# Designs tried in a protein design run: designed miniproteins, single chains, continued (4). Part 86

Each design is a single chain, and the fold is of that chain. pLDDT is the mean over its residues in the fold that is shown.

## One batch from the design tools (miniprotein)

Design m14973
Fold by ESMFold2-Fast:
Structure m14973 (fold): chain A 116 residues (1-116)
Amino acid sequence: MQPPLRGAVPGTPEQQRIARELARKAYEAAKKIPGVEEVSVTADAVTDPETGRQRVSIGITVKLKPEYQSEEKRKEIADELVKAVENAARELGLKVINTSVTIDGDEITIGATFEV
């Protein structure tokens, strides 16, 4: 959900296209999850300054309906969001490097980084 760090090299137009497709697929999948009220997605492609490899990063934040804000329901939705992101990445031929999950009140944020 943050822009790339200052000094990072932007991805090529093709890598940015892959990032946009990942964001689109993840957004559509997240919208279908029961209890999701609002979805925000950002994705970007950058060159790793240490390895020179192309990486795609995605951030998804969802706002939950009041009826879905129990600990059990938040965990269920977080698990479904992770699966949606990983499935979208696999369809695009991306390798998962890292996935993080943050649950903060009525919001769930998934951050993930992929190797192209």
Scores: mean pLDDT 80

Design m14974
Fold by ESMFold2-Fast:
Parts: sequence; C-alpha cells; structure tokens
Structure m14974 (fold): chain A 94 residues (1-94)
Amino acid sequence: LEKDIRENRKSDLENAKKLAEEALEKAKAGDTRGAAVKMTAAGILVVASGEPPSPETKKLLDEADKAMDTLMTADQKALRDQLIETSRKLNAER
C-alpha cells in the first residue's frame, strides 16, 4: 500500500509548518539569518510536498517575512550608519 508516500508528504507539510514557526520566532528574536534559513527550508518542503501550504503555514511565513523586513531595515540602517561613519572618518583623515 502507498501509505509511506502519503506519510512522507504529510511529514513534509508538518515540518514546513514547524520551520515556519521557528522562522517567526527567530525573526522576533532579531536573528535575521536564522529566520531566512528556516523560511527557505520551509519553502523547499512545501514545494517538495507538491501541495499548497496550509492557510496557517502561509500566515506564519507571511508574518515571518514582515518581521524580517522590519529587522532587515533596522540592520541595514545600523550597517549603513557604521559604513557612513567609517567612510567619513577615512575620507576626513588628515
């Protein structure tokens, strides 16, 4: 019987949901790299399942993406400010 194939597809979707939840938690914790890795892994498992993500999983991924956008903006601002300061100091060096 084809039970093992169905169990594998179900497992992929369950793992995708778990990874989406972990991505959201990492995004909330400010771990943008960890969140990106988990979101990518969740997306791969959804594609591998051959089925659309559940509404719950999609909501988790959307929330993680929004949280990451906010964190990336903050990280980009901090990095930009550091780069501007470094460049200014280097260029203004007498």
Scores: mean pLDDT 71

Design m14975
Fold by ESMFold2-Fast:
Structure m14975 (fold): chain A 97 residues (1-97)
Amino acid sequence: MGLGVIAYELTERAVALASKISQDTANNLRALYDAMMRAAAAGDGEVANEALRKIEDAQRRLEEAYAGDNAAEVAAQVGSDVSAATQSVNDAVQKLS
């Protein structure tokens, strides 16, 4: 699946950056990737694409923050946003069965 490969590469890049700043944020990114893959497997391409967009946003924000001096604050906000996105994706997948 082309989407899964792109999402995997983006997630791994984001996790590598997050792991240097916040392990909780790194774990939340992995959870979001797993939720995205579950949505894709369930046939919910819309929910899977929403999760991918959140992974893309997280990766961009972490790269920008890592180059600056506020990395810890940005990583915490990204972790919170990603956790909320994971819950939304999981709720959507559970409703699907």
Scores: mean pLDDT 80

Design m14976
Fold by ESMFold2-Fast:
Structure m14976 (fold): chain A 98 residues (1-98)
Amino acid sequence: EEKREELLIEATLLHMDAVFGAKHEPEVADLLREAADHLARAIDAMQAGDYKTASEHLRRAAELLREAAEKSTDPQVAEHYRRMAERAEKLAEEADKL
């Protein structure tokens, strides 16, 4: 698989997850909406071939997802967003290599 296609698919999956989370997790909805916005900007940047800008937005999304995990009172919800933050960080590292 082309690495750029893989990054785009993974960012899209994270974006959908953040959008759905914002609708169902009122405690962290604002953080998840902001993370979704940064993920959408990362996707737009990738489609434009600007992987440096994509990496910056992916890192910001990871920070917001980690904050959402820290503020979640449900341990299962907290673990889910912690894992999403780790995935976003890995995508940012891969984007930096392109």
Scores: mean pLDDT 88

Design m14977
Fold by ESMFold2-Fast:
Structure m14977 (fold): chain A 76 residues (1-76)
Amino acid sequence: MIDLSKEVPKLVEQLSDPDPAVRLAAAKRLFELAKEFGRNPAFDVAIEPLRRVVAEDPSPEVRGVAALALAAMEAA
């Protein structure tokens, strides 16, 4: 069973990694979790960091996946 209260904060930390591959993997994982669990209070800590990534990340791919994750978290 996935523990969102531990997984989500770790992924949020990885969204600030200097390596774009790490940020992309974190954004993809947040999107996967958001598709599985929908609106869940455990995702609240990810909303502001994902909004910042969508606005400011130098990688277009990371921004795109972060936008999908954010939309999935808000879709419920």
Scores: mean pLDDT 82

Design m14978
Fold by ESMFold2-Fast:
Structure m14978 (fold): chain A 68 residues (1-68)
Amino acid sequence: SHHEFEQQELRIAHDALELLAAGASLDEVIAEMRKKYEELKATLSEEERAQADKAFERFVATLRAEAA
């Protein structure tokens, strides 16, 4: 469901913030989140894959903006 998808997005975001807090580089965190999103997309419908792509793009943009 859309709600379950949003919950997975939040978990991925929280995992990323935890890795950053632990001293991982921004590039390492982005690479790890990309892997998680690709694994998620393999189980999703066509419409949900498009939403996952947009979510990942927004997430990366937010992290890069905060790092600048």
Scores: mean pLDDT 77

Design m14979
Fold by ESMFold2-Fast:
Structure m14979 (fold): chain A 77 residues (1-77)
Amino acid sequence: AEEFRRRLAAELREALARLQAAGELTPEQVATGEWAILVAAGSDEAIDIAHEKTGAPKEEIRRRIEELHERELALAA
């Protein structure tokens, strides 16, 4: 699971870097992409950032991120 998340995060970083280099992304889209990469990596930092921006409880954010990871694992299986 951790190896899969690390690989997914690396692929997303490469995709984000390519799109940014091509001038396809706005600064807001880059920031959103960076946050999405933290989510994919399973970083607790992603929960803290989402909590600050949305005001939603950290437990609810963690649950939603776990649901996304479960869906990703199901697609990989």
Scores: mean pLDDT 70

Design m14980
Fold by ESMFold2-Fast:
Structure m14980 (fold): chain A 95 residues (1-95)
Amino acid sequence: SARFEELLERARALIEELKKDPNNKKAIEELVGLLRELVAELRELLKTDPERAEREMERLAPLVDEALKLAPKEFIEVSTELGVLELELAVERVT
């Protein structure tokens, strides 16, 4: 969980860098990697603690949305993966 917080804070910092320079390839590449790691952590968390996964997903979703608006081509894959995870969470709660 400390690792999740560190990754989330770093993602926020990279989004701010990207807002200042949308063509910063290094920031884009690092942010793609971080967001993928965060989604992977949430997928594992969903298996053991769905309530916590939901709370952390609510924190991650706005960051993925901001990244997608700044560089749609680079972030469409991670945005899609998060969307699938949100659907998996919804199914778990109904079934």
Scores: mean pLDDT 84

Design m14981
Fold by ESMFold2-Fast:
Structure m14981 (fold): chain A 61 residues (1-61)
Amino acid sequence: MEVLEGTLPELPEVGSEVEVRLPDGRTARGRVLHVDADRAYVLAELPDGTRLAVVARPVPA
């Protein structure tokens, strides 16, 4: 499975549903599997139904 980099507004809670922004400008909605100090690991789905793993870092406001 491909692992993509993404961004989100703030580090979420494990198990939360979040929207992540991909490098291509697409957004994907997914489930948070794990949160580290600097990043969240999200299992996301694209609008096309493709499932992907995203490592998302918070974007400073």
Scores: mean pLDDT 76

Design m14982
Fold by ESMFold2-Fast:
Structure m14982 (fold): chain A 91 residues (1-91)
Amino acid sequence: KLSPFIQEQKERTIELLERIKEKLPELGPLLDKLKEAIDNQDVESAKKYLEEIREKALKLELSLSQRVELLAFFGEVEVTIRMLEKEKKAK
């Protein structure tokens, strides 16, 4: 199973995802799909849904605060995906 370090990163990313979902319900369905992909260690689907969320976010009228939070979230998701991808290659 996942190393404790990757598990901790995954848990932090999911916590942040739930906070973003509360603040930006328009992204809810895509965030739910991203969470499912991360939970299933589906790196390809996680990358796909992250890009779809980015594209949808560009069409939303966001405050500077919401934009900063969303960019931080994207960074955490990218780190999580990279860690899962490396773990998959190690086995």
Scores: mean pLDDT 82

Design m14983
Fold by ESMFold2-Fast:
Structure m14983 (fold): chain A 93 residues (1-93)
Amino acid sequence: PKLTVTVTPKSVTAGKDATLTVTVTNNGDEDTEVSVVVFDSRGRAVAGDSAYVKAGETKTLTLTVPNVKEGDTLTVVAYADGEEVASDTVDVV
């Protein structure tokens, strides 16, 4: 894929703030701006950030989701040029 997106950790603790590390690698030949949004299980945006990632570059974004709810699932979605390019999920335990 033109962009590789990985999210750690894969699970976070309910009732606490969750700190997510999102690593974005641009494997394409063009620089791109990447927007990352975290959605809860109801489709609400709960955190987000953006980074300009040069061709061949890796950027790390740190996102904090406040007070994650028990039984929720966080969906991390990366967008470039208005299109969804990657997604991953983080379980709330």
Scores: mean pLDDT 83

Design m14984
Fold by ESMFold2-Fast:
Structure m14984 (fold): chain A 107 residues (1-107)
Amino acid sequence: SKRELIERAREYLKQGIEALERRNYAEAVAHFNQAIKLYEEAGVKSPLIGDAYLGLGLAYLHQGNIEEAKSYFLKAATIYQELGYSALAQNVVEVYKRLTGEEIELP
């Protein structure tokens, strides 16, 4: 069911965040990808999808995959902006700038 997909997605999002905090970037990537897949299968629009993409961006950045990281930061910012969470979208821009010295332009 849609609710079961959302509940499983939230658990994977939590596991991704916990892996990221432990600097286990490969596990974080796997968990965030699974969370995104389940949210998409559920057909929901949620800032939590933005959270998962932000987590992917951080994990890839810490692994030195700069181009992949930038793509995921942009996806996170776009999701937050499309859902009306302008402060969260701006936070993504500020986080990326602080970590890389590069500024992302919001769409």
Scores: mean pLDDT 89

Design m14985
Fold by ESMFold2-Fast:
Structure m14985 (fold): chain A 85 residues (1-85)
Amino acid sequence: LPRPTPEEIQAVQEKLDELLSDPEFLEKAKEAASSLKPGESKLIETVTVLGKTAKVYAVVEEDGRRKVVLQLEDTGATAERPLEL
């Protein structure tokens, strides 16, 4: 797979921040994370970033910390944000 470009890294960060600024999306992410055990992840939504498909996941780490991950399918450019419940 091609390496992520700086433009793609910035775009996925901005898209994730945009999604998390929406109260409806934030609540959906919190509900998804609340259903997961440590080490599990769940697809919340599929979005488009720079004309490419990206997937957004709720993730619970092995230590029980929660996060939202957005990953661009083509290059694997990834943005992560901690999720507070």
Scores: mean pLDDT 82

Design m14986
Fold by ESMFold2-Fast:
Structure m14986 (fold): chain A 80 residues (1-80)
Amino acid sequence: LTPAQRAALEAEIEAAMVAAGLKPDTSRRLARWASDQVAAGADVNDVASQLGAENYKAGLTPQQATAVAATFIRAADRAA
């Protein structure tokens, strides 16, 4: 990922988590973490799975957590 692609991915997933009902500070922290992992060469599907688990732990329903994870995969694919 270029710095611009990473920033776009981070912003998109932060917005998706806030829209799903996560607190802004939690959404920012998780979005930055997930974007950092992909930028470092981590597998997108593994990061999406972990992001979904963290969203569920932070208070989203399983359906909402799955939707955020799917959004992350699509956003990461567009960034590549």
Scores: mean pLDDT 86

Design m14987
Fold by ESMFold2-Fast:
Structure m14987 (fold): chain A 93 residues (1-93)
Amino acid sequence: SLDEKIVEIADLAVEFYNLASPYLSKEELDKLKELVDGFIEALRNKDVEEAEKKLEELKKLIEEHRSKLSKEALEAAEELIKKMEEAIKLLKE
């Protein structure tokens, strides 16, 4: 279940990066990737606190770039965030 959710999050992250890449610098995109990678690592380590921290940092960074991103990129980000929240819920059970 958690391993399946990690794969789903990784796939959704790639979709988001592809949709966001025309609107963001390489540095901005790399920072988003670093936060998602850190989140996945926290999930693998079953570190709820670190996973929640990475998710909040990701949400803040996406909000900062909201005006630059297309509607499709923002919808992909929302789906990614939802699946990340679901993964944290699985860790708390």
Scores: mean pLDDT 88

Design m14988
Fold by ESMFold2-Fast:
Structure m14988 (fold): chain A 102 residues (1-102)
Amino acid sequence: AEAAARGEAVGQEATRRFTPALDLISQGKYEEALNLTIVTAAELLERGVITVEDAALIIASMVYFGYKSEEKAAEAYKKYATEEAIREAAEEARKRLEELKK
């Protein structure tokens, strides 16, 4: 019960923080949405709000929503399985977001 309640609270906060990326998906801006998700996941992970497993699942879910591919989502889940991989991806994602804006 307590573990489930904690998971729900983390899920609600994560959903709220990732809402801008979901809005980008609704606009067809899938690459921008994914890169924003990676940056946001890295920030929440650094602050101890989410675990590495939470971050990997959220990123994989956004890959699924954008590409509609279970295979690509599974690959993303494996790729973002470590804190180091997420941090490195966030640095590249920040650069890519600036390119995508103009």
Scores: mean pLDDT 76

Design m14989
Fold by ESMFold2-Fast:
Structure m14989 (fold): chain A 89 residues (1-89)
Amino acid sequence: MTEEERLAALQELFDEELKRAGVPRPTDEKPQSREELLEILEKALQLYFDRLTKNSTDEKAKQDAYASVPEIAELRLEMLEEIVEKKYS
């Protein structure tokens, strides 16, 4: 499996997860790297948390949620990568 094929498979799974969560894709641009895909995922998670906290006045809870976005994004991407690896291994 090529890196391009791996990235395409990850993008497909990622798009399915966004649809399931009801989150719009932050950009129509195809990610050229894992780093770009991670950035898109972080933006999608920020939109998701913004929606969940829309009417909350608890600024600390909002701040804690946003602060956790990079860690959650990395863990989620690693899980998707494991799924792709197991499917094509």
Scores: mean pLDDT 73

Design m14990
Fold by ESMFold2-Fast:
Structure m14990 (fold): chain A 68 residues (1-68)
Amino acid sequence: SEEAQQHFNNGVLLAQVGDLDEARVEFQKAEALDPSPELINKSYDAEIKALQNNGKEAQAELIQQRRL
């Protein structure tokens, strides 16, 4: 849905600026509106990338291992 895509895009932007907690909330809102494997996988990819970009490699690896 458009609303799910907007929440996903907000999450990506927040993650890019290092606001990982707010990014996670936005990804959860997007997933609640669109629980498709495509959106869930995109959200995991965005979270992993954001953690790597912020030097949190161990946390990124944990999320990668729990990916659907």
Scores: mean pLDDT 79

Design m14991
Fold by ESMFold2-Fast:
Formats: sequence, structure tokens, C-alpha cells
Structure m14991 (fold): chain A 94 residues (1-94)
Amino acid sequence: MVKEKAEEIAEAVRREAERLGATVKAYYSDEDATVVIFELPEDADGEEVAERLRELAERLAKENGLEAAVILKGRTITVIVGTKEAVEIAKHIA
């Protein structure tokens, strides 16, 4: 159930990210978390895109009893959706 919900939320975030011009670089999913890594276009406002994806991911995660984190490093955005424990661990590795 957690995996299925996390994957559905990650898919919704992926569609929004692609609408904003981002490209999927990597995808990972297990029982506790789904992680999607996006690459931004060179001319994109990374902070604005990350904030928009964070708002969407956190809202959808909360509605489903899950947690989400969005991390911007240079032109790479990492989105993590899952259990609180899994998201905390993944945040430190990303």
C-alpha cells in the first residue's frame, strides 16, 4: 500500500516536472519510498521549480498519510515520497 501510493504521488510530480521542462534522470522504488531524480533545463529557475514540486509533493503525501521531500542540488531535483523514516534516511543520502 505505501509503495503503491508513493508511486502514484511520484507519477503526479513527474508529470508536473515534465510540464515545467524537467527530464527524468533516475527512478527508484521500494516498499517504503519512491525516489525520482530530475534534471532541469539550463535556463530554468531551479528554486521556483523545486518550490512548486515541493508544494505538490507535500500536499499529496499528507493527503495519503505519507511524507515527501524535495532537494535541489545545482540543476538536479530529487523528489522522495514514502514513510517518515524512509524519507529522513533518503534525504541524508541524496
Scores: mean pLDDT 84

Design m14992
Fold by ESMFold2-Fast:
Structure m14992 (fold): chain A 97 residues (1-97)
Amino acid sequence: PLTPMEQAIDAAYDAAKRAQELENRGDFLGATNHVLLAVGHVVEAVLIGRQNNDLDATIAGLEQLLARLEADLDPSNPVTQSLIASIRNWIADLRAR
């Protein structure tokens, strides 16, 4: 079975992928809701890392999420670009703590 951290990261990826699909269809409200869902799962991953006193696991999970988004999604899509930039900023913030 997946760990809670792996589940949060997978859920963030699924939400990000769905956000791009909805944006490409012109469903901008649906896309925005799935961006917020992806962000919520990233927050969940941070809270799991804090609770377990293992922020390195959160950083590793976010780096895996970032690599997967860059490999599988369209980096020219504005929703995907925004999510990638946000994840990079969150990794930088976590490393500074």
Scores: mean pLDDT 87

Design m14993
Fold by ESMFold2-Fast:
Structure m14993 (fold): chain A 96 residues (1-96)
Amino acid sequence: SAEIERLKAEYLALALEMYRAARAGDAERGRALAERAAAVEARLRALVSEEELRALHLEATRALLALEEEFEGPEAVARRRAELEAELAAARAAEA
């Protein structure tokens, strides 16, 4: 549904903004973003399956690893990224 897709997009955007706030040392903004992300996740948990939530969490982790790679370099995240991509592929296959 349109609401579910909007909430998923919002959750992913909030995860990236929380990472940026943490790197900037902005604890107040980080807390506000985390509270909003928790509210979005609570709403999603009421609307979607646990498998769909897991897939969203894996997508968020993938996006966060991409940001970490930008700052730390590709070798620092290579193993975690490979494991995550395998889990994402398995989750997508299970949802077909």
Scores: mean pLDDT 83

Design m14994
Fold by ESMFold2-Fast:
Structure m14994 (fold): chain A 80 residues (1-80)
Amino acid sequence: LSEEQRALEEAVRKGLLAAPELILPYAEAALATLRRAGASAAELAEAEALLAKVKASTDVEEQAEAAARIVALAVQALSK
């Protein structure tokens, strides 16, 4: 990831830790955005694996990190 993408991912992660109830909705919205943006099969597979981690994990930090990565992928796909 570029420095800007890393900064965005970290900002989103911190924001989600402040509002954990938004983690799953944001992860789902970001994956839907990736699908609509025509992301590659590899990007979609990574995002789907991250969403599965959000749903399976009970660790809020792990959930926030996974969701933030999906959001960063969605932003990157939209900037192409």
Scores: mean pLDDT 82

Design m14995
Fold by ESMFold2-Fast:
Structure m14995 (fold): chain A 88 residues (1-88)
Amino acid sequence: MKEKKFEVHGSPREAGLALDKAAEELKKAGNGVKIEVKASTEKMAEVAGLKLEAAAKEAGLEVVELKIETVESKDGKVYLEVTLTEVP
């Protein structure tokens, strides 16, 4: 894996499914990983970041960077963006 991006603009359920896919992708990574999370709510961003960091740790990966950011959703839909970058 060089870089993987998961993006959802819809429902909380769709965001949860995207997080599960991102966590599974982390288990396929090699050495180190940079995790970036952008979410429409602070709670979602925090929960997503913690879940992905835990998944990386369980996979034996070094979390080189964890970035968590809250972004405004102007249409009232849930937004979640997860970017996973493999670090050599």
Scores: mean pLDDT 80

Design m14996
Fold by ESMFold2-Fast:
Structure m14996 (fold): chain A 70 residues (1-70)
Amino acid sequence: MERKKIEEEAKRLVEEMAAMIDLLRAVGFTDEEIRDLLLRSFGASREIVDAILARRYDEAIALIKERLEK
């Protein structure tokens, strides 16, 4: 029932992941290497990782929100 709290948590998670991805890009990692790292090391969803890599943050937030509501 507190949909706003779920949305705020999803936004925070996307912002944290986006900051990590931007840092990895800045130190010379490719998008392919970042994707592989996140999928293998953190067990992240491919769809969520691909959305963040493409800077489709609204889509990534929606995907995380859907999973938190399940």
Scores: mean pLDDT 77

Design m14997
Fold by ESMFold2-Fast:
Structure m14997 (fold): chain A 78 residues (1-78)
Amino acid sequence: SMAEEVVAKLEEGLEGLKKYYEENKDNPEKREEVKKGVERALALMPKVYEAVKDNPEALARAEKLEAELRELLEELKK
């Protein structure tokens, strides 16, 4: 399903952002890059929801993805 493929690609992107953040916690410039990446991903979520609205499994994954993106954004504000 194209809906599942879109979510899977964004899930992979989030895992990459989390890894980059953990490896670069002491670097302010790289933390700012992670923050911008998370903000861009969150800005895409309305389009993601539109793409997955008819697929309950992909919708649940998109909701989890948004929650994890928001949690990472809150961590980055500390």
Scores: mean pLDDT 85

Design m14998
Fold by ESMFold2-Fast:
Structure m14998 (fold): chain A 60 residues (1-60)
Amino acid sequence: MQELKDELAKLLQKLAAEGKATTEDGQEASLAFIEEYEKTGDIKKAVEAAKNKLKELGVL
């Protein structure tokens, strides 16, 4: 579980450092993570929801 959260955090940090993601993009991804986790209790699905949000935003 912690490793998946760390991977997501590192991805967001990398995208921000590369100028591909804004603060708002990171907030949107974090909200998608929280919403999915509250619905399913599944950290893997929550991480996928965050990544899908980044893809929708054209960041990933």
Scores: mean pLDDT 77

Design m14999
Fold by ESMFold2-Fast:
Structure m14999 (fold): chain A 105 residues (1-105)
Amino acid sequence: MTDEEIRELIQKAIDEAIKYAKDKGYEVLAASASVTEGEPTTIHVALVAKKDGKYKLITFTFKVENGELKLVSERELDIPEDQYEATVAALKARTERALADPRAF
């Protein structure tokens, strides 16, 4: 699979995950994706979302078959309010480390 094809599939997976969350009435606050190359290639999307004052981590696993995305699994996890700020800080720190260290991925 080419880098361009992977980028298009990642964007499509993020868009489908965001649509799913919005269709359930969630406000999407952050999105991230990762790819595991293999046979089949899988794309993992994680969303931090809010609904009715509650924070959720929503994760999706997509399988790539014949250039198309197929949703394999979805999970919704409660983020306790006292852990939300720590989770956001950890994501920010990870981003800052990736920018500061050329070897960090």
Scores: mean pLDDT 72

Design m15000
Fold by ESMFold2-Fast:
Structure m15000 (fold): chain A 98 residues (1-98)
Amino acid sequence: MEIEEKIKKLDEEAKKTPDPAKRVRLMFEGDRLRLLTPEYREKLKKQWKEFAEKKNLPLTDEDIEKIVDLFMEALERGESPLRAIGLAIDYEIELIKK
């Protein structure tokens, strides 16, 4: 998978396009591909766990795994990073309510 070359082409096209809507879509696709890595998943899991501990949120390690998996699955479906994080936060709120 030549994901880095695809990201580079998306970034170059985004810089050259005069259409602001096309530019935003290309930027979001590039960002989505950058985050679709096992390394980013592990970083996100660690950051979410640290945040939950700092805020005394009633989330288990299993809950955090589910939140992170939902974020990654949203990216795999082609959702923007902004939409994916929104879905993950909504799911966190539902887990906290239980």
Scores: mean pLDDT 79

Design m15001
Fold by ESMFold2-Fast:
Formats: sequence, C-alpha cells, structure tokens
Structure m15001 (fold): chain A 77 residues (1-77)
Amino acid sequence: MISKEEIDRAVAEIALATLAVTSKDPEVRKLLQKAMDALAEGNYEEAKKYLDEAIKKSTDPNDRKLLERVKELIDSI
C-alpha cells in the first residue's frame, strides 16, 4: 500500500502541475516547473526554495494559498 507520505507527495505534485499550467505569470510557471523537477529528484529543500519564490511573485491570493498548502505537504514528508 502507498504510504501517507507518498500520498502527500502525489497531492503536492498534482497541485504543482495544475498551477504550472493555469498560472497566468510565465515567471511563476517557470518557478513551479523547477519546484516539480526538484521534488521529482527528492530534493525537498530546493523544491521549497522555488515554492517560496513562486509565492512571492504570485499576485493571485488563491494561488498563494494553494502554494503555501503544497509547501506544508512537502514539509510533512
């Protein structure tokens, strides 16, 4: 059975993939792609750094809330 940590990781990956497609800011999308690449490599610290940069550049409050939630999910792994 998949562990809870793997489920949290999968949820984070899906949320990041969605935002990388739906975000209107190309710079935010680029940062989210880098965060996804870092997460795929198991580099959680690098993924969180790119998420922090994406949160700072994001002007949409809903995108910011979702990105903060993704960071919390990565912190739980």
Scores: mean pLDDT 79

Design m15002
Fold by ESMFold2-Fast:
Structure m15002 (fold): chain A 82 residues (1-82)
Amino acid sequence: SMEERRAALLRKADLADAISDAAALMSQDPEKGKAELQAIGAKDPEAKPAADSAIQGQERAAEMAEYARAQGEAFRAEAEAL
């Protein structure tokens, strides 16, 4: 029915809002934000792919930060060799 379609859309909207809030929290408190994203994915299987993707995005950002530091050190070493 049309009522069932509305209910499904509202549930998806609520799940998206919960993921957005948890991802925003992850920028302030990574461990707490990750725990909330994991809890959302565990409670609602439909939300799990989006929650897992948000967690992976945070982990990749940390790896990219370390890579950028290593590049900076390499450039400094090259400059010292000149």
Scores: mean pLDDT 71

Design m15003
Fold by ESMFold2-Fast:
Structure m15003 (fold): chain A 92 residues (1-92)
Amino acid sequence: EKKKEFEELKKKFEELGKEIIETARELAAAGASVEEIEKAIREKAEEAEEVAKKAAELAKELGDEEAFKELHELVGKIQAELAKIFKEAEEA
């Protein structure tokens, strides 16, 4: 079922997003620069972007507007949290 594949991709994206935010937050707390944080999370951020693209395409193929909206909201939340962490690191 394509719905099951979407849920697996969404879960993978949530796990990657959590790891990215946790790593960025710990590095910022340790006094790392924005450049150092970006470097540390680059590989996982690229993987998360690829997973999100696959999930979005699958939601579109399914015609599931709610699934697409949930994914979009999740991406937005992760981006907002990262932006906050980067701003805090830059202002430190």
Scores: mean pLDDT 83

Design m15004
Fold by ESMFold2-Fast:
Structure m15004 (fold): chain A 95 residues (1-95)
Amino acid sequence: MTLPERRERYIELLSKVYGVPREEIERRIREWERRAYELGLSPEDALDVAIALTYLEFEGKREELEELLRLLETDPEKAVERARRIIEELEKRSR
């Protein structure tokens, strides 16, 4: 799956799960993706972090969101690992 295809898949998924317009999900993902890029993450890792942060925002998991943001600043490799676990949780809920 290409990065644009992966991004579109999760925009669609989050839009369906939360009943929110695709344009709002895309805007949030792209904003978080930009912040991750600024911290030196690869395009693939930045997208995964952005998806996880967007999911945590819509779930209202403020403490988990703040912890992921802290890890992104202090230990980017652990932030990416945690983001991928969060994405697995999102995928499980959408099946």
Scores: mean pLDDT 85

Design m15005
Fold by ESMFold2-Fast:
Structure m15005 (fold): chain A 86 residues (1-86)
Amino acid sequence: MKKLKFKVYIKSLKKWVEIEADEDTPLWKVISEALKKAGLTPPKSKEELAKIVYYPNGKPISLEELDKTLKELGVKDGDEFYIDIK
């Protein structure tokens, strides 16, 4: 099964978190693991996750996109995601 390596920027910490995940993993689970790896508690709901997660161009990641696997979203090695916790 194919594993993907990418980075999540946590704006509140000003840090990049490297994450490795199976391509069949849902995006919400990957973002939650990145938050845990940074020492943060992930939001309890996907709706709350959708409020803080963005593509590098500043486009919000939708709730529907969070439910898709990395493979379904076309995520590639070296891709980046942004988290902005208020």
Scores: mean pLDDT 82

